# Designs tried in a protein design run: designed miniproteins, single chains, continued (6). Part 10

Each design is a single chain, and the fold is of that chain. pLDDT is the mean over its residues in the fold that is shown.

## One batch from the design tools (miniprotein)

Design m20341
Fold by ESMFold2-Fast:
Structure m20341 (fold): chain A 72 residues (1-72)
Amino acid sequence: MDLLAEGEKLYKEGVETGDLDALIQAARLFEKAGDYEKSAEAYNKAADLYQKMGFTEAAEIYRKKAEELKKK
């Protein structure tokens, strides 16, 4: 029921397991909760994982999204 608490849970799972879907869902929940800094952090973690896998274009997309959220 708490968007921020659910986002924190998914963020921890995504960081610990390298689950891109969990990180992206966490970012969306943080954004809906109005926590743009945590949303940007989750998108940056997803970008880091894409970069480690060699998906440079996907990494740049999520990194750019994180930067736009930080400006809100």
Scores: mean pLDDT 83

Design m20342
Fold by ESMFold2-Fast:
Structure m20342 (fold): chain A 99 residues (1-99)
Amino acid sequence: KPSKEEIEREILGSMILMMLSVIALAAEREGKKELAEAAKELARAVAELIEAGAPISVLEEFLKKVKEIAKLVDQGKYEEALEKAKELTEEVREEVEKL
């Protein structure tokens, strides 16, 4: 049976991946293909981070950053959202390397 911490990690991870899926869909609807591709790439990196067993604190930080990207997309700031998505993908990959 999974522990409470394992359940919390799965919930946080699922929340991040779902939000990135929504960002990718919104970007595609607006014809922002590069942003949609970046969101999908970030989702792949986050899935790898989750599989590597990242601590809750790390997942909480990345959830905050993904929420910031979602807010930029909602504001029509697609270029800033793209830059932050690319930066976050590199940060996620660096965290995977530490695990």
Scores: mean pLDDT 87

Design m20343
Fold by ESMFold2-Fast:
Structure m20343 (fold): chain A 91 residues (1-91)
Amino acid sequence: TDDEVKQLTIAGFHLIAGEASLFIAERLKQKGRVDLARKQAEDAIKTYEHTIELAKKLLSVETDPSMKQELEKYIERAKELIERAKKLLAE
């Protein structure tokens, strides 16, 4: 439905926003701005966790197999990015 397409678009937007935060964190760390890098990585993790919860909520009511696959991809991508952000914080 149009509502499902809208929610999927919002989940994708949150994933992109989190990727941008992680990219900024990686660059800040390269420049020696460790405290700012940590804050950006923590903000990215929160964005990814929100994306996972939103995707799980949509998945619980989804009946279209194609949409289920896209939601599962969003969950797996967000999990990968959380692990990447945690590695950045592990210093």
Scores: mean pLDDT 79

Design m20344
Fold by ESMFold2-Fast:
Order: C-alpha cells, then sequence, then structure tokens
Structure m20344 (fold): chain A 59 residues (1-59)
C-alpha cells in the first residue's frame, strides 16, 4: 500500500497544481480531514497525503 498511497498523493498533487480551487472543493466535499491532505501535499509529503485518502476510503 505504500506505493499506492504515494502514487495517489502525487496524482492529487498534480491535480492541485492544475486546479487548486476544484481540488480543495472536492477534498472538502468528499474527504474527511481534507485539510490534512492539503497540508501534506503543500509540504511535499505525498505518501502521507495518499495514506490519509486511503484511510478515508476504507472507513
Amino acid sequence: DEKRAEEIGKKLAELYKEDPELTKKLLDKYVKNGEKVLAAIEAGKYLEAGRILLEDREA
């Protein structure tokens, strides 16, 4: 799951670079602790961002 989490985090970071407003709206609407995900992406912690997303989906 480490590799999957990092890939998801990097993909989300790419979306954030292309459309930060849309990405923030989607995280706020669909993801618990979307603010933590954004903070991790902004800090370059893609693995951590992906882990938070995967935990949200599995809950």
Scores: mean pLDDT 77

